# Designed miniproteins, single chains, continued (2), part 16

Each design is a single chain, and the fold is of that chain. pLDDT is the mean over its residues in the fold that is shown.

## One batch from the design tools (miniprotein)

Design m4525
Fold by ESMFold2-Fast:
Structure m4525 (fold): chain A 69 residues (1-69)
Amino acid sequence: MVDDLEVLQALAEIVLGIAKSIARQGKPVDLEEVRKIFEKIIEKAKSLGLDTTPLERLAEEGLRQIEAL
């Protein structure tokens, strides 16, 4: 079952949501720290033999969105 990937996707979406909320409030967001969190989530998915493509896409799009704010 893909539940493990679903949980990791939910964690990535929560991290992205928090970072975007902080950025929209005009507060500084440490993009390197956010990137490291996404890298850890992706590495965990990879260690479990899961398809990392959805997580990699979410991380790339998310970081781009935060940087644009």
Scores: mean pLDDT 79

Design m4526
Fold by ESMFold2-Fast:
Structure m4526 (fold): chain A 100 residues (1-100)
Amino acid sequence: SKEKAEALKDVILKQLDTLIKVVEKNPTLEVFEEQAKNLIDTLEEWAKRLPEYKELLEKIKKIVEEALEEARKGKMSPIEAAKKMKEEVKKELEKYIEEV
């Protein structure tokens, strides 16, 4: 349902806001990698529990993995990668909700 999709969006964006705050406090690659890995694990667990959202959650996971890779390659700072990741995830969630 659209209401359930909106609730999922709110939970995911809150997780990303928490991640960004942690990285802002400790702006190192190691901190970003640990936070990104924890988020990936959470998304994989949610995909198992919410099979109707599996494709959406896998797309979000890919965005997180790509942001982590960009930071690892030094193409972006950890905080820049975290903020870009949130913007891309938000766009994907908004696109999904518009199609429901």
Scores: mean pLDDT 88

Design m4527
Fold by ESMFold2-Fast:
Formats: C-alpha cells, sequence, structure tokens
Structure m4527 (fold): chain A 67 residues (1-67)
C-alpha cells in the first residue's frame, strides 16, 4: 500500500470515530494534498506523515476531552 493510500485510509477511519473541527479538516486536507504532490520524495513524505499523525492525535485528544 502506498504511503498516501495509508494516510487517506487513516483519515477516513478517524472521521468515522471522531468529530473533526473545520480547522482540523482543512489542515488535514492540506497535508494529504502535499503528500499526493510529493509521492516521489520519501523524506518529504516522512515529514508530512509525522505532521498528519500529529493532527490526528490532536483530534483524538479533543474528542477524549468531551468525555
Amino acid sequence: MSFVELAEKRVEEHKSKYTFSPEQEEEIKKVLEELRKNKDDPLKQSILGARLLGLLTETELENRKKE
């Protein structure tokens, strides 16, 4: 599975479990777009992947705070 495909699948799974704010949705969309543009750059994909993981983690933490 490509890195972009894995990233997109992770975002879809998170959206099914958690509520995203409009700001979080926009940031995540931006990171996914950059990942698609940089498919041939492993270093850039790694950096963007780390940023995406951070954004998804923030979304999970915000949803936990609502408990």
Scores: mean pLDDT 77

Design m4528
Fold by ESMFold2-Fast:
Structure m4528 (fold): chain A 60 residues (1-60)
Amino acid sequence: AMEKVVVTNDFKPEDIEKLKAEGVTKVYVLKTDDSIKNGKTYYGDIEVIYAENEEELKKL
């Protein structure tokens, strides 16, 4: 099976259990403003990647 990846503009830690139940292993968060830091973090087995746009996500 292919890895399930989610792209969203709004990510909340409370969504982790739902994403895990859906088999999601990666979440790409597209920043809408500069107050959100770029980077990677892990919530258990789920990788969350913050970036300004989809091209920057591919570089991380």
Scores: mean pLDDT 69

Design m4529
Fold by ESMFold2-Fast:
Structure m4529 (fold): chain A 95 residues (1-95)
Amino acid sequence: LEERREEAAKLVEKSLKKAAEAAREAGDEEMAEELEELRKETVERLLKAETEEELREVLRETLDRVAEIAGKAKDLEVQQTLTMAMMTLAVLIAT
């Protein structure tokens, strides 16, 4: 569980940081801020998860929120980075 928490937190941090950077480059500072807050909250929750089920719950909730944000994205590059983040989350949930 410890190694899985650290791996999940690291991959989520990388994915959401990249998505936030893409949003900022596209001029969507509001979306970049939302993604940065989601990254911070999710990484903290993942590192504090005491069970596999709690870890998966955090990942599922984060996937839902990333999907909502992706639905609001107008820039293709931002949409693509969010899609990659969703794929990363889906793989983590499946393993």
Scores: mean pLDDT 84

Design m4530
Fold by ESMFold2-Fast:
Formats: sequence, structure tokens, C-alpha cells
Structure m4530 (fold): chain A 75 residues (1-75)
Amino acid sequence: GSAQPFLDQGRALLAAGRLDEALEAFQIALHIAEKNGDKELEAEALRGLGAVYEAQGRLAEAARYFARADEILAE
């Protein structure tokens, strides 16, 4: 789906330490996944956001995004 290129870009930017750009890419991916009702890609975008906050040392914010990703995949 159209969220996938932004997930791939966010992961590449995170690996490069470009945290603000990674955050923007994952936020765009989240918005597209939510609009499309794609719960799998929505969870991946939320995990990406959590990983960015973790890289910033913002562990409480990271934990909230990881929990939200787990919740999206719960039946």
C-alpha cells in the first residue's frame, strides 16, 4: 500500500540517525495506514514512532507507542 514507502523511508532515516525526518516519515505512514484501514501497516508505523522516541531517550513516549501498536493487532 501507499504507507509502505514511508515505512521504508522512516526505517532508513532512523538507521541514519536522522530522527526528526524519521518521525515525520512514520507519522505520514501512520496517517495513510489509518485512512486505508490497514491495521498491520498502522501497527508497523506505531512501532516505528516508538523506535524513534526510544532513540531520543524518550522511553515513556516510546512505551506508549509500542503498547498502542500491540492494541491495534488485538482481536
Scores: mean pLDDT 89

Design m4531
Fold by ESMFold2-Fast:
Structure m4531 (fold): chain A 87 residues (1-87)
Amino acid sequence: DAEAVWAALSPAAQEKLREQAAKVKALEQVIKENPNISSKELYEKSTQLAQELLTKDQDVVDEQVRRLLALAIEEGLTAAQIEAALA
């Protein structure tokens, strides 16, 4: 269960997972809007959007965190392994 795994993570790991979730969501959105974007522009635009999501769009970040945790659980990762990966 994604919620149980989230509750088992340290506050530091939770923060890093939220940052990764925002970055993944930003990357997906920027590519969708700009399919022929350069790597440099992709990095710059996705970095800016990820920061905006973290500060303004908590619900979007929370949904993406649940998606990432569900994928990790499907791959057989434990809460301890996810914690170690985020360290």
Scores: mean pLDDT 84

Design m4532
Fold by ESMFold2-Fast:
Structure m4532 (fold): chain A 81 residues (1-81)
Amino acid sequence: GREKEIEELRRRLAALERRKREAEAAGNAELVEILSEIISLLRTQIHILEHEKDEARRDAVLKSLQSQIAELEEQRAALEA
């Protein structure tokens, strides 16, 4: 259900916020910026899941957000390699 999806996203958000603090401590400004963008998009995704009542509009926005997050996760993976 939607609540389970939101809880999974909140767990992912918490893990990313921990990783961002580690990147800040390491002085990795580029990784901090990418993690901040992913965190912002995940917060938006949670907000849409909690508040958007129009299913078609919700699905379209979520698909766009998921695509943007996937691109940032690829950039993150390159920086963490």
Scores: mean pLDDT 86

Design m4533
Fold by ESMFold2-Fast:
Structure m4533 (fold): chain A 59 residues (1-59)
Amino acid sequence: MTDEEVEEWERKIKELEKQLASMKSLDKKSLDLQIELGVLKVAIAVERAIRRQAERLAR
């Protein structure tokens, strides 16, 4: 994954969190946003873990 893609995903996560914070009720839309946010956060965490391991093993 490229650095630009990671930055785009982080920006999207921030925007989704802002949208969730502006929602007053827990509708299907807020649940879908929470699921998408969770998936993106896990994907970013996995990518960061892989990069940290690669940096430690890099020559």
Scores: mean pLDDT 74

Design m4534
Fold by ESMFold2-Fast:
Structure m4534 (fold): chain A 101 residues (1-101)
Amino acid sequence: EEEKKKKIEELKKKINDLLDSAYGVARLFARLQGDEEKLAEVDRLYEEAKTRIENSDDLKEQIEILKEFVERLYELGVIPHAVYEDFLKQLEEIEKELEKI
């Protein structure tokens, strides 16, 4: 059912909310570093991830795209380790909710 469809819609919203949150944090840290190249790369990575998520109907694929995005931001040095760990924890919670469906 209808309950399953509602849960899928909730998870899709959580994925998009986390994508936007990670992007916002990464842009803030790139600006604080004064690195225009990192800021441009953050913007490009976000548009890439957003497009890939929008073009995917598979929640597991959307989670993997988001995880890859967060990992790339961490490697770029635009999110602190504690923030990276928090995003990974939120992704794990989304994955666990998907397993319940």
Scores: mean pLDDT 87

Design m4535
Fold by ESMFold2-Fast:
Structure m4535 (fold): chain A 65 residues (1-65)
Amino acid sequence: SDAAALAEAEARGQSYQPYVKELNKKIDEYLKENPDISDEEFMEKVNEFNEEIAKKYKEELEKKK
């Protein structure tokens, strides 16, 4: 599971915390630029940002381990 994988990475000193902060920042900035966005469009953008951040995290894990 994702939670178990993240916990294991944290235990190895490979924190996901900076990526969570980057994700939240992207979401907040997008909402500020698009205040009238629909809930459905917002969910689609959140999913896109999540996949982008998860990919970045996985690439960093591969480089370090």
Scores: mean pLDDT 73

Design m4536
Fold by ESMFold2-Fast:
Structure m4536 (fold): chain A 80 residues (1-80)
Amino acid sequence: VTEEEKEIEAAFEDMVKDGRNHPSTIKNAIEAIVLVSKLEGKNWKDLIEPVTDLMLKNYVGVERIRQASNVRDVLVKYLG
């Protein structure tokens, strides 16, 4: 367990309590960002907007677009 992993877990709890997103939606977005960070050797905080932008481009349904926008806002607020 690293200090970074502890920071992410604490932020996850705050994002869930914020109430704008389902816990599984936040978890999936964080896991995608962390995975890309590990694969590309980039700071995961710098990947929040690029990864969520890619989600918006690939999910053309109105509900999925709204969900990705809400996830981006929450991730930027608590992790950016």
Scores: mean pLDDT 70

Design m4537
Fold by ESMFold2-Fast:
Structure m4537 (fold): chain A 79 residues (1-79)
Amino acid sequence: AARDRLIASAERLAELAKDNPEAVKHLQRAIDALRAGNYEEAAEHFERAAKASKDPVLAKDFRTLAEQARRLGEEARRA
């Protein structure tokens, strides 16, 4: 559920960022990492999407997804 919600959020942001192919590339890599259960890798890709963004609002949203991915990784490590 939490991973699926994060993937859905990332897919929505990729649609909003579709005019920025560099950001979309990193978002797609983050989504692939989330599906594989590689939460730290997903967080790194969300941070790269934030750096590629020229929109400060989208950059903040991407950093929020990175933090959520790191929290999911911590929870998965404790389970």
Scores: mean pLDDT 84

Design m4538
Fold by ESMFold2-Fast:
Structure m4538 (fold): chain A 63 residues (1-63)
Amino acid sequence: SEKEQRLEEAKEIARLKGEAEAEKVGELISVEVEQVGKTKLRVTAKTSKGELVLEYTLPESLA
């Protein structure tokens, strides 16, 4: 559905932002994106220097 397409786009944007932040810390090993409730995406990125956990608000009102 269109709503599912917007959610997948938001997840991809969050992944790219998380990867960019992780590369500032160390070499990217893995990244995972999960939806937390209805309004948040959590990105867990593992790097050679440690793990980052980042949260992004879903832009549902603009999607």
Scores: mean pLDDT 79

Design m4539
Fold by ESMFold2-Fast:
Structure m4539 (fold): chain A 80 residues (1-80)
Amino acid sequence: MEKVEELLKREEEEFKALDLSEDEKELFKNLLEASRNPDDEEAKKKAAELAGKLHGEEYKQKALDAIEAVQKARENAAEI
C-alpha cells in the first residue's frame, strides 16, 4: 500500500543530497504534498507555478500531469 510513498520519501532524501536551490526544494515538496493530497489545490498551484518559473510554462502542465500520475499509481497500489 505505502510502497509509492516510500519511493517518494527515498527520492526526497536523494534530492536533499543534491545541493538543490531553495526554489527546487520547494517545488519538490509541493509536488509530493499535492500527490499525497488530491484535494490540496494550493499545493498543486504552487507546484505548477514553481515548475513554470524554474523550467518554463510547459512545465506547469507537466507538473500537474506528474501529480496525477502519482495519484493514480497510489490508487492502483491500494487495490488489493
Scores: mean pLDDT 69

Design m4540
Fold by ESMFold2-Fast:
Structure m4540 (fold): chain A 100 residues (1-100)
Amino acid sequence: EEERRRIEEQLRRIRELREFQEKNKDKAEEVSKEVQERRAELAPLIQELTKLMEERYTDIYTEQAEELEKRYPEDPEKAEKEARKIEEEAFEAAAEELLA
């Protein structure tokens, strides 16, 4: 729950930066300086979000991939088709869980 609240707050800050860029697009020099400073400030937060997404994806994928190896140890073609499906489903599940 703390993780979800933290992610929501980080996403809000990223959204605010994008809104600031859109509202001030006509002030190129001033906006460029402000945006550069805010991006530097947000860089660790974006990196943290990316890490959480990758960790969740890896957890889901690894768990399902281990089961796949146990079920199809002698059929690499079936294992490959299932692995591709697992990759897609794991990515979707991780994105939905972290962003929802």
Scores: mean pLDDT 66

Design m4541
Fold by ESMFold2-Fast:
Structure m4541 (fold): chain A 76 residues (1-76)
Amino acid sequence: MSEAEKEAHLLAALHELKHAKTAEDVRKNGEVMLETATTEEQKERVKAALQEIVDNSKDPAMKEAAREGIERLEKL
């Protein structure tokens, strides 16, 4: 996958995450973001997006999926 394709997939996943309605949506988009975020700036954007779900979601399962995504990102 080219750098431009990775950036496009990252942006699409970030957009979909804002409209996520289930924990599965958070995990699916989180996996795309973990695979496509290659720069520190991109990783910071992913962490911020997942943190917003942790802080603002009313669904405990979505919050847990987002926290798991942040933990996986920090281990990279």
Scores: mean pLDDT 81

Design m4542
Fold by ESMFold2-Fast:
Structure m4542 (fold): chain A 70 residues (1-70)
Amino acid sequence: SSKELRQQAAKEVGEKLREIGEATQKFAEARGIISKNEKTYKDLDKEGQEKAQKQIEEARKTIEELGKKG
């Protein structure tokens, strides 16, 4: 019956929206890490700059992996 097909479609849409929400949150978090570290980078000592650069690299990798899945 058409009712079962509509229920399945609604479930699939719900699952897709959840995946989009999770990906959007990870993207926002990664962008926040990059923005924060870039803004504070000049005020950090050498050790802080090295740590900030690693955080930026990991955040950029997260964004790239999210792009590969989309």
Scores: mean pLDDT 80

Design m4543
Fold by ESMFold2-Fast:
Structure m4543 (fold): chain A 97 residues (1-97)
Amino acid sequence: MKAELEKAKEELRETLKKGQEEILKAMKEHGIELSEEQIKEQRERAEKVLEERLAKLKSVEEVKKLIELEKEITEGLILMLDGVDAAIERSEKRLEE
């Protein structure tokens, strides 16, 4: 049980890292580029919150549910970025025309 819980927590850390990379890639594709300093600051904040949350998680099932939620949040943010970019483009075009 202990080894499985630690493995699940590591999988959650890896899932969050991948999610952050996917969001950064999507942002760059939409013309939003964060500096290396901004990326480091955001990562440090995320890691602190994650470690506080992980300390409270006592079962593999709780960790698995959080992994699924983080994946859904990442997908939702990427879709939202597409929507915001389209809305900005429409607004700018209306102001110019």
Scores: mean pLDDT 73

Design m4544
Fold by ESMFold2-Fast:
Structure m4544 (fold): chain A 108 residues (1-108)
Amino acid sequence: MEKAEERLRGAEEDIRAAEENLKKAEEYLKKGDFRKAAQHLSAAAINASGAFVNVDLARELAKTVSPDKQKELEKRAEELERRAEEVTKRIKELLEKFKKLSEEKKKS
């Protein structure tokens, strides 16, 4: 079985990938490349979902270690979960902006 710390590292990598894809989606949306923006938004959503899975698995694996180590790992899990939630919120906000800009372009 993987160590809780390995799953927390996986969650951090997933969050970084989600942030990078979100940044690319924002850049393509500014350029009017709706297809590439949608592709990177989709990738960001998949990566953010993966981060939540890795956090949940880390919490389960943490049950096998000492109480002091469990407390340390839970603090790290909670911080990574918060970061995944923040990225998910930004993805939803960018998706709403995407919908508005796509409709405006059709009227022009």
Scores: mean pLDDT 85

Design m4545
Fold by ESMFold2-Fast:
Structure m4545 (fold): chain A 77 residues (1-77)
Amino acid sequence: MELSEEELKAIRDWFARLDLDGDGTITKEELKAWLEKLAPVTDEQVDAVLAYYDKNGDGTITLDELIERELEERKKR
């Protein structure tokens, strides 16, 4: 596929940093906690980021959804 092993490793590393509970999904709460380490964020900003990656509308970001979103971005012209 279009992602190299290095790119997949980077995505998995990023995912692992946000997956604070180790449940294999990133919740809005985990995403907000990570973003707040960088700067104060609003719930609206967190919701926008979540919606960007949450392609299936399940309210969480899975590793597969993150990979799929990256693949879609790379396929756009």
Scores: mean pLDDT 71

Design m4546
Fold by ESMFold2-Fast:
Structure m4546 (fold): chain A 68 residues (1-68)
Amino acid sequence: AVEEFARRGAEIEPALREAHTLARKAGMNDLAKQLHLDVRAALEAGATPEELRALVDQYIAEIKKKAA
């Protein structure tokens, strides 16, 4: 329910915060915004913690690739 949604959000929050910080430092503000939208949509769709982590990790990889 709502409590489970909030718990999954809290579990992904540190990784999401790291990805957001990396995107912002690289000047990828649009990508930072899209990251938050995609994570929210995935949470609302009932994504598992593993799916949420994979999504955030994919964004981190893309940020690093574009920053190189």
Scores: mean pLDDT 79

Design m4547
Fold by ESMFold2-Fast:
Structure m4547 (fold): chain A 71 residues (1-71)
Amino acid sequence: SNEDMLKQAERILEHAMRTANLTSPESKREREQILKDLREYLESHPDASEQEFLDLLHRKLQAFLDRQRAR
């Protein structure tokens, strides 16, 4: 379900942020934006596969980590 996919994404993001020590309010806002983008994707693509969703999550997570590193 979309809910289960979003919960999986939240857990992956939380683990990645914890591992990278990204606990600031700004980093939390970026995480919420990624989750919002993922929710919008699922609403627009109700038949999206789990693999397509995870690929999108991976790309957004890499972009997020790159932005945090560039600060």
Scores: mean pLDDT 81

Design m4548
Fold by ESMFold2-Fast:
Structure m4548 (fold): chain A 74 residues (1-74)
Amino acid sequence: SLAEINERLRELHERIEGLSPEDQRRAVEVLREGVEEYQAWVAANPDASDAEIGARHREQLERIEARVREIEEE
């Protein structure tokens, strides 16, 4: 749901704020890249349903969360 995505984004933001300044910059870059990839997919799929858009948004968020976790574990 949108509420689930919003909560996960809030948690991700809090995790990023807990990182060192260097790792925050890396995590922000990961977020930027993920958002750009998602926006490019939406632009390439103008007839996508709300369900398909939501599924893609969750998939991108999962990838961003995984990459941020890798930064946290370094």
Scores: mean pLDDT 83

Design m4549
Fold by ESMFold2-Fast:
Structure m4549 (fold): chain A 69 residues (1-69)
Amino acid sequence: MILDIKDPKKRIEAIKETVEEVKRMLKENPLQGEVIRRIALVEFTRLSKDPDPEVRKAAKEAIEELKKL
């Protein structure tokens, strides 16, 4: 889980990588992509309350991006 990553910069990187993975999966397999999108939205909602303000910002931006898909 992204929450297990101790470095805030690596958590931001993992958020961005997860968004790109969801986008790719939605194109290749829409059913699996929708499952992964829902899981990512739950995880990003938790990260939107992260102690690091840059992680919170990245998570909120990722949530908005995934909602538009």
Scores: mean pLDDT 82

Design m4550
Fold by ESMFold2-Fast:
Structure m4550 (fold): chain A 100 residues (1-100)
Amino acid sequence: MKELEAVIYAMNAASDPEKAAELTRKALELDPGAVDIAVLFAVLSGNKEAGKAIAEAVRDDPEARQRLVDAARSIRETFEKNKMGPEAVETAKAIEEAAR
């Protein structure tokens, strides 16, 4: 399934800052929804560096950029309201800022 391949690329992007931009672009070619998965895994792992690289990879795509911002904001608000992982909250904020 293209969706499964996109998920694998998105998960790898969230764990590898050096390859994050390339892997994010590959994931988006298969499924635009892969941005949500890449953001979620970067936030869950607290990998700010990978999260910023993912945001930079989508800067030139207004739809993907908006999707990334919406996903990061939604995750941040959910984690803040439930008093979950302060490092996850800070990672989500870093992704939102990098997408500006």
Scores: mean pLDDT 82

Design m4551
Fold by ESMFold2-Fast:
Structure m4551 (fold): chain A 90 residues (1-90)
Amino acid sequence: GLLEKGLELIKEALKKAKENGLDLVAKLCEEVLKAAEAFAANPSEENRFELEELLGLAGIVRGIARIIGDEVAEEIAEKIIEGCKLILKA
């Protein structure tokens, strides 16, 4: 379902961040995964808000990556954004 696909995308983003030594982006992916798993287990208003806030941060990271030409960071941020959107839609 949408939830499983969303979690898979976030896990792929984390793996890619770690493989490319992007420590700050990897930490963002870890926090997103925690929030996504918390929302999946309990879709409370609080857990939704936390995941939406992290989605916003991923959007900022994508924007910065585009400006500086970091194609790997941009791809990772895009996977986080897509994953979060799928989970929030579930």
Scores: mean pLDDT 90

Design m4552
Fold by ESMFold2-Fast:
Structure m4552 (fold): chain A 98 residues (1-98)
Amino acid sequence: MSSLQLVARAENETYILEYLLDDEHLATILRNKKTGEIVQKLVRPIRSQAERDWLLEQLSAMQSPDPEASRAAAVRYAAAQLLRVAREIGDETAPDVR
């Protein structure tokens, strides 16, 4: 069993946003920079190895010193997460209507 590993971090004056990855889950943690308290935590399952590899690539690209490459990776990541959530909501409403 693999422990969660920090793969990307973003920060501002108030908060630290951390992305942690293990073999089966992606965790997003929003932490207060001054207190260290976790304000919000989201954990999502990873559906496939291809998804895991893609997420690691995008999160690593977000840490790039090239601001255009970093922004492009952030946009691709956000779009994929929104599509994934929409797909899961659709699946949840479909199978139990008889």
Scores: mean pLDDT 67

Design m4553
Fold by ESMFold2-Fast:
Structure m4553 (fold): chain A 65 residues (1-65)
Amino acid sequence: LQRQGEIVEILQIAEAKGEEVYAQQIAEKLNVSQQTVQYHLSILEDKGWVTKEKVGRKTIYRLKK
């Protein structure tokens, strides 16, 4: 329940602060596994709500619109 909404909220707060967000950070904030976060992020990406970008060896996520 509401996992996608929680992830969107985390991304909105990070964007307001000018912070980059990794799947691991979202997992830590929600106290869930990275696999759970990646599953929900894939659904949000399919919906066009979230984009991913490679920065060095890390992948960051941000709201598309």
Scores: mean pLDDT 78

Design m4554
Fold by ESMFold2-Fast:
Structure m4554 (fold): chain A 84 residues (1-84)
Amino acid sequence: SKEEIIARLRKEAEELLASTDDPEVKQAIRAGEAVAIDYIERSKDLEKAEKFADEVLKVMREAVQNKLSFEEFIKKLKEVLDKY
């Protein structure tokens, strides 16, 4: 269900937020979560919604691991959005 995809996304985003003290990375994770939730809620295709959530989470994890700037994160997030 959409509710299950959103719940998983929120849980993983919360864990990522707890794993970093970088304010730009925290801003990036919050922005990515908001964009992903909006897409999932508007989506009529649960399989696409799940894949989109997974790709956004991948970009969020990369932001934590590589300490991406907010600008670098938004660029990568736009690349994901362009696929959907």
Scores: mean pLDDT 86

Design m4555
Fold by ESMFold2-Fast:
Structure m4555 (fold): chain A 85 residues (1-85)
Amino acid sequence: SLEDLVQQVLNAKPEDMVSLLQQVRDKVLSLITDPELKEEHEQLFDSMITEAKSILDLKISTSNPWVYTNLKNTLEGLLSTVQES
């Protein structure tokens, strides 16, 4: 389910994060019928995927609590928006 997939992303290792974020992106965007919200969510997911890829490419420590906290809060907010539809 979408909720299970979001929980997987929130607990993912960097090497798995890009793939899982892409799966969440595809599912969330398929559930949004409002073009404005869809475009806004698409931009947010694209930026998160880019950030996750940069962490992998630069081999930066992914234990940074700020990065994980920001990602978790954003994904939980997106999930809440989708569940209200």
Scores: mean pLDDT 69

Design m4556
Fold by ESMFold2-Fast:
Structure m4556 (fold): chain A 98 residues (1-98)
Amino acid sequence: SLKEEIEEIIEELEEIAEELEEEDPEAAELIREAIEAIRELLENLDTIPVEKAVGLILRVLGQIVDLELLLPKSKNPELVERAIELLKRAVKLILKLL
């Protein structure tokens, strides 16, 4: 299901954030904040007001932009690129569930 695919994305993002914590702590924090927003959306899909859902989606998109800005300075650019790809995929899947 789309929910199961998003949950798998969250698990991989958590692993990436843990790997980035020591050398790229700012990237790890952006990923963790995006995970929190995605979890809130996923857990409340049937009850969340549209304005709040849009706000959370915009928050994730902002975190993607910030990660893209950090990418050239990253000590682990492949992990940051993977996180960006996964976050973009999660947003696309969430929009299909709304």
Scores: mean pLDDT 89

Design m4557
Fold by ESMFold2-Fast:
Structure m4557 (fold): chain A 95 residues (1-95)
Amino acid sequence: SLDDLVDQLISLLEEMSKSSPSEIEKKRPELDKLAQQIWDTGTPQGQQIVDVVSDLLIKIDGILQRYNYNDPIGQKKISDELKSAAEKLREIQKS
């Protein structure tokens, strides 16, 4: 179901928020697969969720352009964006 896919996505984002930069990169294919499965539901809620994921990836790429992988400031910014995205997904689920 869409709810099961969204729960998996939220869990993945929360796991990524606690992960090293190299572990986050390894999890990107799983994130992409979940986003595609949510998109394939054809629902307005699924579209909102994919938009949140798309915005998240743009923000992460922006951080990686400014900070190297060993920069704790960049790592914290990525973690904060992942946590923020997970919270936005929880709010969409409540709607």
Scores: mean pLDDT 86

Design m4558
Fold by ESMFold2-Fast:
Formats: C-alpha cells, sequence, structure tokens
Structure m4558 (fold): chain A 71 residues (1-71)
C-alpha cells in the first residue's frame, strides 16, 4: 500500500468504527512514514494528529500523505 492509500484507509476505518482495521492501518501508516522520511519532518506529527482527531477527510488525508511522500 502507498502512504496515500494507508492514510485514506485509516480515515475510512475510523468513520466506520472499525477499531481493528483502524489500528492495523494506523500502524502500517506510521511504519511507512518512518521508512520514507529519513530525517525528522515537522509536518509528519501535525498530519498524524489531525488524522487521528478525525479532522481530515479521505481526500485531504490522501493529499497530505502524498505531500509527505514527495519529500
Amino acid sequence: MSLEELAAATVEAMRAGDLEAFVAHAEALARQLRATVSEPNPAAHPFLEALFRGELSVEEARRRAAELAAL
């Protein structure tokens, strides 16, 4: 899965109330984020906070994850 797909899947699981899927996708997202960003990225933590607070739409999560992956 791409970072964008994992971000979208995390938001979808959260909205569906599927806790097991949410945890699995969130863990995969965090692992892939650490693998793609070799240096501390100040945008990564605010992105994850907004994602887990339910502040992002599926489209916004996908877009912001793509921006992080482009670094």
Scores: mean pLDDT 75

Design m4559
Fold by ESMFold2-Fast:
Structure m4559 (fold): chain A 62 residues (1-62)
Amino acid sequence: MLKYKAKNDEEAKAVKLVEKAYKSYKKHGETGMYAGMVELSSTVPKISLKGMKNIEDNVKSY
């Protein structure tokens, strides 16, 4: 699960999308992960490096 505390509405939306991508990854494997990441880049194009690192760290722990 994500441990990143969103600082604004766009980041909150990104966190929700990553959580959804992670659940898709558990169900559909790498295809679900790719779909979630594409949705992220189109919906919240200004995700910070810290946000991306938090995504990677949480995914790797599962």
Scores: mean pLDDT 59

